# Designs tried in a protein design run: designed miniproteins, single chains, continued (4). Part 109

Each design is a single chain, and the fold is of that chain. pLDDT is the mean over its residues in the fold that is shown.

## One batch from the design tools (miniprotein)

Design m15781
Fold by ESMFold2-Fast:
Structure m15781 (fold): chain A 118 residues (1-118)
Amino acid sequence: SAKELFERGKAAFDAGNYEEAAALFEELLEKYPDTEYRIEAKYNLALALMRTGNYEKAYELAAELHKEYPDDDYYRFLYYYAKGLAVNPALISLFYAMEKDNLTEEVKQMYKQLLGLP
């Protein structure tokens, strides 16, 4: 079921088994494209793909999430992070500089941790 695939994918992700997590989330999205877990599965899949060096596919998924939820700063962060990894890592610092005054504190902290900033 969609729930079983989502729970197994999350368990694999939480254990650091990113390749297994990615495979489970991909299967979930292929077999159950309209599932209630769709958005969380895409988000976790993009993160798992970034951890396994699959930057282009992570960028595609992050772009889909940002397009569907353009006002969500978590999905904007994911988009810029994935874009930086796929295209040019220097862009991540540029995106943070452009965005920082429009971010929630949680997303600002995510950028700071990623960039090694205080």
Scores: mean pLDDT 86

Design m15782
Fold by ESMFold2-Fast:
Structure m15782 (fold): chain A 61 residues (1-61)
Amino acid sequence: GRRERIEREVEDRVLRAFLTGEEVDLRWDSPEEREAIGRGLERAYRLIQRARREGRPLRVP
């Protein structure tokens, strides 16, 4: 659904920004969108932390 799409989009954008060193602006218009953005950020950060712990490169789909 829309929420899951936002979550995946945010996760992908944050991971790509991390790999490229570019900034990403995240905006929201509703509480639902804010929650989805938050969850996408959490997933991206968890993947980054795990990759750093394991000393392996990150892969973006």
Scores: mean pLDDT 70

Design m15783
Fold by ESMFold2-Fast:
Structure m15783 (fold): chain A 70 residues (1-70)
Amino acid sequence: FEETLKKSEEAIKNAYKEKVQKARDEAAQLPDPELARTYLENAEKKAKSDYEKGLKAAREHFENQKKYIE
Protein backbone atom coordinates (compact mmCIF):
# COMPACT_ATOMS: atom_id res chain seq x y z
CA PHE A 1 0.00 0.00 0.00
CA GLU A 2 2.77 2.49 0.77
CA GLU A 3 4.30 1.81 -2.65
CA THR A 4 0.87 2.37 -4.21
CA LEU A 5 0.37 5.66 -2.37
CA LYS A 6 3.85 6.85 -3.37
CA LYS A 7 3.12 5.95 -6.99
CA SER A 8 -0.23 7.74 -6.87
CA GLU A 9 1.34 10.91 -5.48
CA GLU A 10 4.05 10.79 -8.16
CA ALA A 11 1.38 10.37 -10.85
CA ILE A 12 -0.62 13.30 -9.48
CA LYS A 13 2.49 15.51 -9.40
CA ASN A 14 3.47 14.47 -12.95
CA ALA A 15 -0.09 15.07 -14.19
CA TYR A 16 -0.02 18.57 -12.71
CA LYS A 17 3.32 19.31 -14.40
CA GLU A 18 2.05 17.92 -17.70
CA LYS A 19 -1.14 19.98 -17.52
CA VAL A 20 0.71 23.21 -16.81
CA GLN A 21 3.30 22.57 -19.53
CA LYS A 22 0.61 21.65 -22.07
CA ALA A 23 -1.38 24.78 -21.20
CA ARG A 24 1.72 26.93 -21.72
CA ASP A 25 2.50 25.26 -25.04
CA GLU A 26 -1.09 25.69 -26.24
CA ALA A 27 -1.25 29.31 -25.06
CA ALA A 28 2.01 30.04 -26.91
CA GLN A 29 0.39 28.80 -30.14
CA LEU A 30 -2.60 31.13 -29.82
CA PRO A 31 -2.36 34.18 -32.14
CA ASP A 32 -3.96 36.58 -29.64
CA PRO A 33 -1.80 37.31 -26.56
CA GLU A 34 -4.79 38.40 -24.44
CA LEU A 35 -6.71 35.22 -25.25
CA ALA A 36 -3.54 33.21 -24.61
CA ARG A 37 -3.13 34.80 -21.17
CA THR A 38 -6.76 34.17 -20.22
CA TYR A 39 -6.53 30.56 -21.37
CA LEU A 40 -3.28 29.97 -19.48
CA GLU A 41 -4.57 31.57 -16.27
CA ASN A 42 -7.74 29.45 -16.33
CA ALA A 43 -5.82 26.26 -17.10
CA GLU A 44 -3.20 26.86 -14.38
CA LYS A 45 -5.91 27.71 -11.84
CA LYS A 46 -7.75 24.49 -12.64
CA ALA A 47 -4.57 22.39 -12.60
CA LYS A 48 -3.64 23.77 -9.17
CA SER A 49 -7.09 23.02 -7.79
CA ASP A 50 -7.04 19.50 -9.25
CA TYR A 51 -3.55 18.88 -7.89
CA GLU A 52 -4.46 19.92 -4.34
CA LYS A 53 -7.71 17.95 -4.40
CA GLY A 54 -5.93 14.95 -5.88
CA LEU A 55 -3.36 14.81 -3.11
CA LYS A 56 -5.99 15.11 -0.38
CA ALA A 57 -8.22 12.55 -2.07
CA ALA A 58 -5.32 10.09 -2.42
CA ARG A 59 -4.58 10.28 1.31
CA GLU A 60 -8.26 9.97 2.24
CA HIS A 61 -8.71 7.07 -0.18
CA PHE A 62 -5.72 5.28 1.37
CA GLU A 63 -7.24 5.63 4.86
CA ASN A 64 -10.69 4.49 3.70
CA GLN A 65 -9.29 1.50 1.81
CA LYS A 66 -7.47 0.35 4.94
CA LYS A 67 -10.66 0.63 6.98
CA TYR A 68 -12.65 -1.38 4.44
CA ILE A 69 -10.10 -4.19 4.29
CA GLU A 70 -10.06 -4.44 8.08
Scores: mean pLDDT 77

Design m15784
Fold by ESMFold2-Fast:
Structure m15784 (fold): chain A 89 residues (1-89)
Amino acid sequence: SEEIRRIAEETARRIKELLPELTDEEAKEIAERLAGNALKAIEAGRFEEALDRALESLREALANAKTEEEKKAAEAAIEGLERLRELYE
């Protein structure tokens, strides 16, 4: 729980670095959605499988992104999830 919150905070900072035009609140919201999805997967007992599927979905979103904002958001989310995966492997 606390580790997921830490990752969400680090991810929010990274999103803000990649997308400086976002407000701190917008970056936090994106990071909190990431952390919330991971927490639900842990509670369901399928954390690794759900994490891999989320990464695959985000990589598809990155490939289909039409704007620079969509690309940067997807890249930041992928980076955050890969860091989270490393902590629980």
Scores: mean pLDDT 67

Design m15785
Fold by ESMFold2-Fast:
Structure m15785 (fold): chain A 75 residues (1-75)
Amino acid sequence: KKEEEIKKLDEEFRDWVLNATDEEIEAYIASWPEEKLEELRQRYEEAGVSLTPRQLAIRLLADEKKKKIEEIEKK
């Protein structure tokens, strides 16, 4: 069921955000391309927001989750 896959994905991302240490957050951010990180930081800085590493990771996770949900829905 697509709903079960999406729910499981939501639970996995939520659990990771709640339990991730600062070291795990930094490691996750370092796994992303520098161009993507720079683009995202610049967009939020232009809006007057300086993202913390955890906030940046949450934004990246949201992008990843959206892509995974789209893949599930296409099945």
Scores: mean pLDDT 76

Design m15786
Fold by ESMFold2-Fast:
Structure m15786 (fold): chain A 66 residues (1-66)
Amino acid sequence: DVLKRKVEELGRIVGSTEDTANSLKSKGDSDPSKKDELNKKADDLLKSTGDKTDKEMDKVIKSVKS
């Protein structure tokens, strides 16, 4: 079941990225001098991961419709 494995894989990637982004934001809260930098890194990670998971999901959907 390729579709099920891909969905589970993408879910893990998203969850891991959210945890990392939350960790970066928390570190920014404890160090105000780095807050803007860490928030930007968190936002960049979330956007990058979203773009990648959307592309992978689109590929899986297209392969199923073939």
Scores: mean pLDDT 79

Design m15787
Fold by ESMFold2-Fast:
Structure m15787 (fold): chain A 94 residues (1-94)
Amino acid sequence: MPPLPRLEPRTLSEEEQRELEAEGTVHTVELLIEKGLLPEEKQELIRRILELAREEGLPLRVVAIALELVLGREVRGVSEEELREARELVERAR
């Protein structure tokens, strides 16, 4: 096993860091839509994904993965379950 990271109670956990990264991804994509920097078809699909996620209270990490899939970006460091949930979200938004 690699050495344990800092055991400080104020250090962000890996889960908290992943949530922060997911929030950053969602915010960036919303900004790209507002600026008109994405193709119209992808903008409409992303809007539906964000609306469904808000209605169902889905985790931001699943939403971020779904957005990366729509943008054709490589998804790394995710579980098969998170990837499955993200793919189902994309299909439901279509």
Scores: mean pLDDT 72

Design m15788
Fold by ESMFold2-Fast:
Structure m15788 (fold): chain A 102 residues (1-102)
Amino acid sequence: GVLADLGAALEEAPDPRIELTTDGITLHVEVRPGEVRVTSDGIVAEGRATPEGGEAKNLTDGDYAKADLEGNILEMKAKTPQSKAAVETAAKLAAGIARRRR
């Protein structure tokens, strides 16, 4: 998907940082080798590329998301729209990084 493609592209970018807005929620994204950090209004979601795709956790409340290599959400638990936006975005971006490694 679009976010997975973006994650792959950002890992190769000279400045691997971008701002995204989804459903009125602003997300600050930073990509590192195999990892994604998404921050928004006091939430921190950490995403990681895995052999099967991307996985992300909200470090504040334990909400999480898992995505396949194409960036499709396989599993997600999020209590708020803000947390959902952060973990879903982080997992999808990390999935793109994982797909490029295949």
Scores: mean pLDDT 82

Design m15789
Fold by ESMFold2-Fast:
Structure m15789 (fold): chain A 74 residues (1-74)
Amino acid sequence: SEADELLARARKVADEAAGLATPEQAQHIRDSLDRAEADAKANPEAAPGIYRMVTKALEDIAARLRQEREAAAA
């Protein structure tokens, strides 16, 4: 289903972001994904939108964490 494909993408992006993060930041990333999954289960019709929104948020987090690591290395 569309929701299953979007969730798979969200999980992949979450794993990528967590790999760039401190343990504390990685926990917040996991908590954000867990909340999105809970919200999607509570409202299945909204699941595709919820997963698109969390995926975008996690992509933005990954980009920021990558930039911060590059800045710290300079």
Scores: mean pLDDT 85

Design m15790
Fold by ESMFold2-Fast:
Structure m15790 (fold): chain A 89 residues (1-89)
Amino acid sequence: DLAADAAALRAALAADREATLARLRASLDAAIQHARALAAAGRTEEARALLEEVREQLRGLREALADHPEAVALLEEAIRRLDELLAEL
């Protein structure tokens, strides 16, 4: 649920911005590793679907968190990494 995820991230950023950004980065890295593992196993369409879903969620979060520049920068970097990985599939 994008709206619930955005609200939770906003509250977490208000409570502890540095820890929240680190946790977000770790979650994004895990998703990328999962997609790479799917692609390596020959499950390329599943990897593509996962990356496209995550990319859409990140775009929505970027808009919802537009007032948090550090979060926006991290999300923009993540979207770029996903675009690069999608181009390799």
Scores: mean pLDDT 81

Design m15791
Fold by ESMFold2-Fast:
Structure m15791 (fold): chain A 94 residues (1-94)
Amino acid sequence: MAEELFQKAVELARQTPLSERPGLSMARSIGYLFAAIGHLVDAKAAEIKAADPSISTREALLKALEEVKPTAIEMIKKIDKAYEEAEEEVKKLE
C-alpha cells in the first residue's frame, strides 16, 4: 500500500527529464509521498472499522494514526535521503 505509492512516486521522478526541472520533479514526488501517508491513515482506519463495526470513527482514526506512525517515520527518513541525493545530483549539473 504505502510502499506501492512510494514506488509510484519514485517512478514518476525517474520519468521526468533531469534537464527540465529536477528540483520541481523531486518536490512533486515528495508531495505525492506525503499524500500517500494521509491515504494510508484513512485506509487503515477503514480496515479497523470494517474488522470491528462497533468501534467509533474517532477510535478507529486514533488507532490508525498509532499503527501508521512507524511507517510514516520510515518514509520521512527516505525523503530526507532522497533530498540529499537530489541535491548532490544537481551539484553535478554543468
Scores: mean pLDDT 69

Design m15792
Fold by ESMFold2-Fast:
Structure m15792 (fold): chain A 60 residues (1-60)
Amino acid sequence: MMSAEEAAKRAAEGLRAGDIGTAAEGAGQLVKQGLSAEEAAELIARAGGDPARARQLAHA
């Protein structure tokens, strides 16, 4: 099981690499842990993901 920080880092890594599967896996873990789409997007952005792409991913 991943922590929220690890899930956010995985999503950010996927976004930077253009790997949507990895990005979706990380974002899905954040949602599974009860984070809102906006909270998930903020954590992904803080982990180094592009803020606009993180927001799009979290709201998908």
Scores: mean pLDDT 77

Design m15793
Fold by ESMFold2-Fast:
Structure m15793 (fold): chain A 116 residues (1-116)
Amino acid sequence: MEKLVEELKEATRQLRSPDPEVRREAALKVAELSKESGDPEASKASVPALTRLLRDPDPRVRTAAAIALTTSALTSGDREVMEEALRALRELSRDPDPMVALTAAVGITVLRRALE
């Protein structure tokens, strides 16, 4: 599992790329690797970078970031992290892009169920 954790750390660094396509692909890769690795600490470490991407100028990047934030917060198993992600997604649910808003609403539903 160490290789997946290292790949997750690298994908998390790529979230800061100047290229919006690279940031979008990196966010989706973080979602995939968080789910595949099941590593709570590595998934938790990606959350601050993903939360910043929710403010990205590209709505496709914001959509990918919402998916990745939901997955990483779930994999973290940390109630505080999941509650922080919920707050960020609630703001994103008011996004002017309908796909971003819908993706945020789905993430909110998933995280609320996990916090029961």
Scores: mean pLDDT 86

Design m15794
Fold by ESMFold2-Fast:
Structure m15794 (fold): chain A 77 residues (1-77)
Amino acid sequence: VAEKAAQLAELAREAAAAGEMPEEEGELAVFVYESIAKGEVDPEEIKERMEKYLKKYVSEEKAKELAEEFAKYVAEV
């Protein structure tokens, strides 16, 4: 699992560098996958970063709910 997360972080970094995804999405993906790969998942930091990203696309209330669910899911994997 950790090795797969590290590979996904590298792929996300490469995709962002190639202009295949927005830099902000690439940075968020790299942060999440690196946290999983290191085994140092901080649910509060993941939640905060997801909320900041999602607020651009959904309501603040929905962004908070989705970020909280995502952080819990990542902590349980």
Scores: mean pLDDT 68

Design m15795
Fold by ESMFold2-Fast:
Structure m15795 (fold): chain A 84 residues (1-84)
Amino acid sequence: GELGWQLVEERVREGLELIREALEVEDEEEAERLLEEGARLLEEVLELLRSVGAPEEVLERLEREREEAVAEAREALARRRAAA
């Protein structure tokens, strides 16, 4: 439905935004929490899309986007720790 797709797009944006926000937070514990929350939100969206039979290309793209965002954020946080 129209509302369902709009909610999916909104949740994807929210999850990616939380991961990005983790890189802007000064507190390491808060940064880790935001990263975990964003990753979890994107995982929930992926599960929802699988349950409704979304095209494999859509699932693969979102999965890759999630993996790249999480990997980049983890690497950036690790670099911050090493420089402290």
Scores: mean pLDDT 80

Design m15796
Fold by ESMFold2-Fast:
Structure m15796 (fold): chain A 79 residues (1-79)
Amino acid sequence: SADEGARKGRELAAEKGGEDVGYTAAISNGQAGYEGGFDGSLAGARMAYWGGKQAHGDVAGEAAYESGLIANKGAAEGR
């Protein structure tokens, strides 16, 4: 689910040192997955990766991308 994706993204970001960035990215990607579906969630994950990477380096980008993929899976399974 999108909520599960947000929670997993927050946990991953905290582990890798980017809790706030990961949480924000997970919420944004979860919402995109829920509202936009598969393609929208994937696009959101890619944008979150580059935004996170630019702001906080590779760790934040990876956390944001992975949270988006989890949200995307939840959106696809919920349809």
Scores: mean pLDDT 55

Design m15797
Fold by ESMFold2-Fast:
Structure m15797 (fold): chain A 78 residues (1-78)
Amino acid sequence: EEELKKARELMKEIADAVNAGDYETALEKLRELIEVVKKSKKPLPTNQVVAIALIAASSGHPELIEAARELIRVNEKK
């Protein structure tokens, strides 16, 4: 599915951005991932959502942590 491929790419970009300390790019990509999940018919695998939440939490950045929580909410609703 196209949405799943895009989600996978965004997750990789988010992880890379956080690892580089580029929290602005990480936040942009995480918000884009949330929109992809909203449009998708199926939820993302729980292990992938947990991985993104852990990555966001490791940054210590409040906006990233809040966006990760939103991702979990949107994915859980499906």
Scores: mean pLDDT 79

Design m15798
Fold by ESMFold2-Fast:
Structure m15798 (fold): chain A 62 residues (1-62)
Amino acid sequence: SKEEEELEKLLAEHRKIVRDILKEMGYTDEQIAETDALIDAATPEQKRLIAENTKKRLEWLK
């Protein structure tokens, strides 16, 4: 569904933003990979929260 596609898109956007910020802050690729692993291990509820926060951030950028 469009809602499921939007959820996956928002999670991908979150990963990209986190990676970009952590790289700028001088974190290693290994530390960034640990953050990705936490997102992969997140519950459906945690993933929805991440997506909601990402959507709000994108709304602020319009």
Scores: mean pLDDT 79

Design m15799
Fold by ESMFold2-Fast:
Structure m15799 (fold): chain A 73 residues (1-73)
Amino acid sequence: SEEEEFRKAAIEQIKEALERLEKKLSEETAKKIRELTEETIEKIKTASIEETRKLYEEWLEKVDELIEKELEE
């Protein structure tokens, strides 16, 4: 289904972003982003396309907050 393909694409995008971020961030921040990412992916597995978009945007906002906190230290 289109919903399943959309979810798979979103999960793939998130995983690729996580891999890039882990190479640039401290272990502490990387761990927090990994935990957030696992939680977000689990929610996406049963989400509609619209819910998946919202979950992806929320994930990006939370990741940005964690990165900014890292850079301020």
Scores: mean pLDDT 84

Design m15800
Fold by ESMFold2-Fast:
Structure m15800 (fold): chain A 61 residues (1-61)
Amino acid sequence: AAATQAERDRAVDAYFELLNREKEIAGEEPEEWTPEKRAALSAQMGADNAAALARDKAIGA
């Protein structure tokens, strides 16, 4: 089944935390989220999720 909007929102938040942790380890400045960036990432995750489901079907059948 496709991820719910709530699951995608949690994944976006988790990705933001992970990205900022990785940037901190690398000595880089944290990523700043705008509503536009968050919406774009949510849309991209939706597309990636659809691609992953298609890939899983091809591999696992």
Scores: mean pLDDT 68

Design m15801
Fold by ESMFold2-Fast:
Structure m15801 (fold): chain A 109 residues (1-109)
Amino acid sequence: GPSIEQINKAIAARLRAIGVAFDIELLYKQGKPLEAIELAIRELERFLKEAKELGLSQEVIDALQKKLEEVKQAKEDYKSGKISGKEAVEISIKAVLEAGEIMYKALTE
């Protein structure tokens, strides 16, 4: 089974993802959709770095990289006018929450 340290890291990843999702929504409500999307990118880069430092599987790293690329694409689509700021922020929130869940499962399985 997972160590107490791994369980603590797993819980911390989930809680951090929820907190960041709340901050993304708050930035959007303040009329700052680009800053909201950039916050999601920074958090996903942080999860990707942590996964690599912890030696998590290539499948986990690839899943996190996919979430990062989805948010980067949403940023470009928003900047080009292809999608609304609301849609880009919704993609960003979903990606951050899913990344937190990926980290939780990797550290508890």
Scores: mean pLDDT 92

Design m15802
Fold by ESMFold2-Fast:
Structure m15802 (fold): chain A 66 residues (1-66)
Amino acid sequence: MLAELLRRLAEEYREKGLDDLAAYFEEVADQVERTPDVTAQTGLALRAIGVELDVEELGKTVEEFL
């Protein structure tokens, strides 16, 4: 489920100490769970995943410079 995926991402960010991002993804997951329309759920998830991709790219860049 989309909400479950977003909650997994939130937990991963929390483990990395990125509490603000974890809170963001938890909020999006709650919105997805409260939204019955598949189209709206997809839009919310795609936007959140877009943010995740940027953070992943930044994380890899930082690790490469360490």
Scores: mean pLDDT 69

Design m15803
Fold by ESMFold2-Fast:
Structure m15803 (fold): chain A 82 residues (1-82)
Amino acid sequence: DQAEVFNNRGNVALAKKKYDTALSYYIEALKLNPAHTPALFNLAYVLKMKPSAENETRVKKALGPRLSNVVLKRAKTGEGLE
């Protein structure tokens, strides 16, 4: 499963505090499988650590309005990161 592979690569980058690299991998995982819950939660966590208009635009463009809204809401409220 390619989505799982990208999620795992994101986890390795996140463990190394390479937030921009982790963000790229989690976005790719969700582009391949929009229902990949671990990648969604992990992307929200990275966005909380790296909040910017550029990152929000990137997520909206890559994932579309519905999925990006869920990710950005979790990043801002912390819901689902517990």
Scores: mean pLDDT 80

Design m15804
Fold by ESMFold2-Fast:
Structure m15804 (fold): chain A 90 residues (1-90)
Amino acid sequence: DGGEIADKALREGARAALEAEDGLEGARRALELATEGAKAAEAQGDMKAMLRAGVGAGLAGIGLGVGRLTGDGEFAARLAAKGALNGLKA
């Protein structure tokens, strides 16, 4: 089920973002997990699940990019977590 794949990836991504000692590493891991989840959901033909995981990946990617440029790892982790939660609620 593409929905289960997306939900698992987003929950694991949120946990990675919240539990990481380094917020940049947390955001990077959340991006990795959400991207893998989106690809897996796409492979199952579940476009809704792919888009939900894509929301998590997009916000984690923005957070990581901005955090790397500014040195704000806490911002990166918070945005990654918000993306994962938004994907789970969609």
Scores: mean pLDDT 87

Design m15805
Fold by ESMFold2-Fast:
Structure m15805 (fold): chain A 130 residues (1-130)
Amino acid sequence: MSKEEQLIEEFVRWAREKLGLSDEQVEALRTMLESGLANTDKLLSSLKSEEELREELEKQLRVLETLMDPELAEEVLERVRRLAEKSLEEALRAATLVLTIIRFGEKHGLSREQTEEMVRRLLELHESLV
């Protein structure tokens, strides 16, 4: 299992145990995160330079900023930019999976507080990889 696959497994286990997600919600979450990771890997394979990686990351961060309240957006953007100082690829994966969590929360009717806890937990896991 890749480090990224292990991160998804650890995250969905945490979400089931700590947030009380149903089995159907856990399977939907896993599927969306795996799809997000696969899409990011395809994107990473198409980017040819550090400059292109940085431009794509800033584009993703601008999208995230529009989907979150200002306080959470500031925290998330700062944490992802710190990840980028160590690994641009890991920062881009983190940004994409955070976007996936926000969309999952909206689709499955999770509270703002549950979605924020999921976003923070995901970032903690990515920070542990760098």
Scores: mean pLDDT 85

Design m15806
Fold by ESMFold2-Fast:
Structure m15806 (fold): chain A 55 residues (1-55)
Amino acid sequence: SREERARRLSELTVELAQARYAELVAEKGVPPSDEEFREILNESHREAYAEVQAE
């Protein structure tokens, strides 16, 4: 359903964003900037959207 896809998209976006955030912290040794965090969220949303659409 539309609601199930929206929920899945949100959950997957958060999961991907958390993973990339942790990866960048490990790589740099410092938290991402506000700009980098926005980019992480945008990229994670695009990736999640593509994955949900492929289902």
Scores: mean pLDDT 83

Design m15807
Fold by ESMFold2-Fast:
Structure m15807 (fold): chain A 77 residues (1-77)
Amino acid sequence: MPELKIYAASTDPAITAELEAHKDDIIAAYKAKGINATLTVVAPEDAEAVFAEVEAQGGISFQEGPLRTAVLTTLPL
C-alpha cells in the first residue's frame, strides 16, 4: 500500500500535545483510505533540519499559523 510520512512541528506545546493526543486517529483515518501513514511530532529545534531533509527527498512543507507540516509520500504529489 502507499506510504505517507507526516512530520509536524510547533513552538506551542498545546498544539504538540493535541497532535500527540490525536495521532492514532489521524493514522487510522489514512489506513481506512488504504494509505499506511506515520505521524512524527518534531521538536522545534530539529524542525528546520528535518523539513529540509523531507523536501530534499521530494516532499512538500507548509505552515499554518504556529504549526509547520511536511509530507513525504510514494503517492504522486
Scores: mean pLDDT 78

Design m15808
Fold by ESMFold2-Fast:
Structure m15808 (fold): chain A 64 residues (1-64)
Amino acid sequence: MKYKVTKEPTSPILQKMGLKVGEVLSEEELRERIAAADPALKDPVVQAVAIKELIEAGYIEKIE
C-alpha cells in the first residue's frame, strides 16, 4: 500500500514527520516517519490510528 502527501503539514508534530506535498510513501515508510515524530507514536496500533486521522484530515491519500 502507498500513500501520497496531499496537504502541507501545519502543526509542529506533523512537520516532525517530514511529510512533503507530492511525496509518495509506502506504509512502512509512513509508519517510520510517524514514529520519528513522537515516542508515543512508536506503537503500531497508535500508528494505525494516526494514519487514519491523516487520511480523514486530508494530509495523505491512499493509493492503490
Scores: mean pLDDT 78

Design m15809
Fold by ESMFold2-Fast:
Structure m15809 (fold): chain A 86 residues (1-86)
Amino acid sequence: LSPEQQQKAEQMLEMFEESIIFASKNVTPEVLRILGNSAIREMAKTVPLSDELIAVLQETVKRVEEEPEKAEELMREMREKAKGIL
């Protein structure tokens, strides 16, 4: 990624993190899965995300769907993995 693309990706990941945490407290797990996967698709259209990073984001959404009470912890783990890939 160029520096500008990386900065945009980091901003989108921050928005994604906050959105998933909010959804974990306010919507059903099924709606969270739909919203999370939709957000990942929109991110991938805007910034060239690697397949590895997309897989990490999708796996994290699935884990939050299964255990929404751990959303904040799971999102922090996702961000640390994303930093290693970006």
Scores: mean pLDDT 82

Design m15810
Fold by ESMFold2-Fast:
Structure m15810 (fold): chain A 55 residues (1-55)
Amino acid sequence: GAEKAALSLIEEGLKKKQKGLTDEEALELGAKLKELGFTTDQISDLIAKAIEKLS
């Protein structure tokens, strides 16, 4: 579903961020998540889940 797609996008973004993700790339990720229908709070929760899963 949309949550699984969002988590995959966030995980890819976080991996790239550790390797030199730009502010522009981070903004694109946020825009894609909002386009999928997630609120800012939901995006924050999904990022937290992705960080926990990658740790």
Scores: mean pLDDT 71

Design m15811
Fold by ESMFold2-Fast:
Structure m15811 (fold): chain A 88 residues (1-88)
Amino acid sequence: SSKEAMKYSEEGEKGDVESSKKSGIYAMESYKNGDYDESSESYNKSSKGMLKGGEKGSSKSFAESSYKISTDPKIKEESKKIIEESKK
């Protein structure tokens, strides 16, 4: 399930909105399984894909989830930038 989350996260980051949405769902599954770092990374990539696809609301939501869950300063900083960009 966590590996599947990463796969959809990669597709979503390419700007495929449907894959980004699925990646967000699998990021939630990773969180439930205790894979917090993988979950936060998947939400981060999903938020990038949703933003690229024009879905600012979903992008903000995914980026906020990534920021809240992540312990990686790089992912937190990237997610913060996506949250800011989604408000424009």
Scores: mean pLDDT 76

Design m15812
Fold by ESMFold2-Fast:
Structure m15812 (fold): chain A 65 residues (1-65)
Amino acid sequence: GTVKATVTEILGPGAAKVKFEDGAEGVGVAPDGKNIDLASDLATGRTYSGKIANEVGASGTFKEI
């Protein structure tokens, strides 16, 4: 499936806290420090791929992998 994720907090140079459209919390990983390309749901452990800026308020659609 697909989910929308929004960056809520920067955790470090390659990681951010994200919030999914359903209100679930997750963690995004930005290997280049600039773009989050993976997001994981903290409740389910499901992982999604996409691309959003590693910046608070950035949002985009991720696809389950």
Scores: mean pLDDT 84

Design m15813
Fold by ESMFold2-Fast:
Structure m15813 (fold): chain A 61 residues (1-61)
Amino acid sequence: APELDARRQASEAAAAPYVRAVNEAMERMPEVESEKLGEALRRALAKGEVTAEALLEEIEK
């Protein structure tokens, strides 16, 4: 029954590729602080490339 739960699931589905990239980056760098990860994500979004590799590159700066 996809009522309010479907709305949340749709938002999660729209975010799924970004969440996947973030999770993959965290798997490679489990010690990364959320602050650094957030900065890397903002940079990747500004460049239009949200991939695990782009996030890792920004984190390693």
Scores: mean pLDDT 70

Design m15814
Fold by ESMFold2-Fast:
Structure m15814 (fold): chain A 86 residues (1-86)
Amino acid sequence: GEEAEERAEEKLEEAERAARELERAVPSRKGRLAAGVALGMARIALGVGKVAGDGEFAAEMVEKVLRKLEEGIRAGTAEGAWEAAG
């Protein structure tokens, strides 16, 4: 239970770092918007997981967002992060 929530919170910190790095890699309005929306989705997933008592769901969803942000950074585009948001 709580261990999975702690993992989700750690992954959210990584997602916050990745979002900042994506903004630097893609310093456009679209890049900033995609990073912000993806990070918002990660925060929502963590909140939903906490309310539902499902830390595993929260950790998995935040990790998916993190991977999409990392894909966006590698590609030099916000497309990966944008897909994670919708």
Scores: mean pLDDT 75

Design m15815
Fold by ESMFold2-Fast:
Structure m15815 (fold): chain A 68 residues (1-68)
Amino acid sequence: DEKKKLEEAKKLREKAIEYFAQSGLYRMGSQSYKIAGDQKKAEEYQKLADEYEEKGRELLEKAKEILS
């Protein structure tokens, strides 16, 4: 059912946007800690940013597969 596939793909895309937004917040946090001289926290937040970006990309790939 084409309509059902479009609805599922849209939900995955919306969730991916949330993960990308969270990744952006972690990137800003990483930069703030780096400026403050907290290298440990800067690295921790950068790792979280990368992890959330990867989760978002995985959801976009799933949405693409549903539409294929």
Scores: mean pLDDT 88

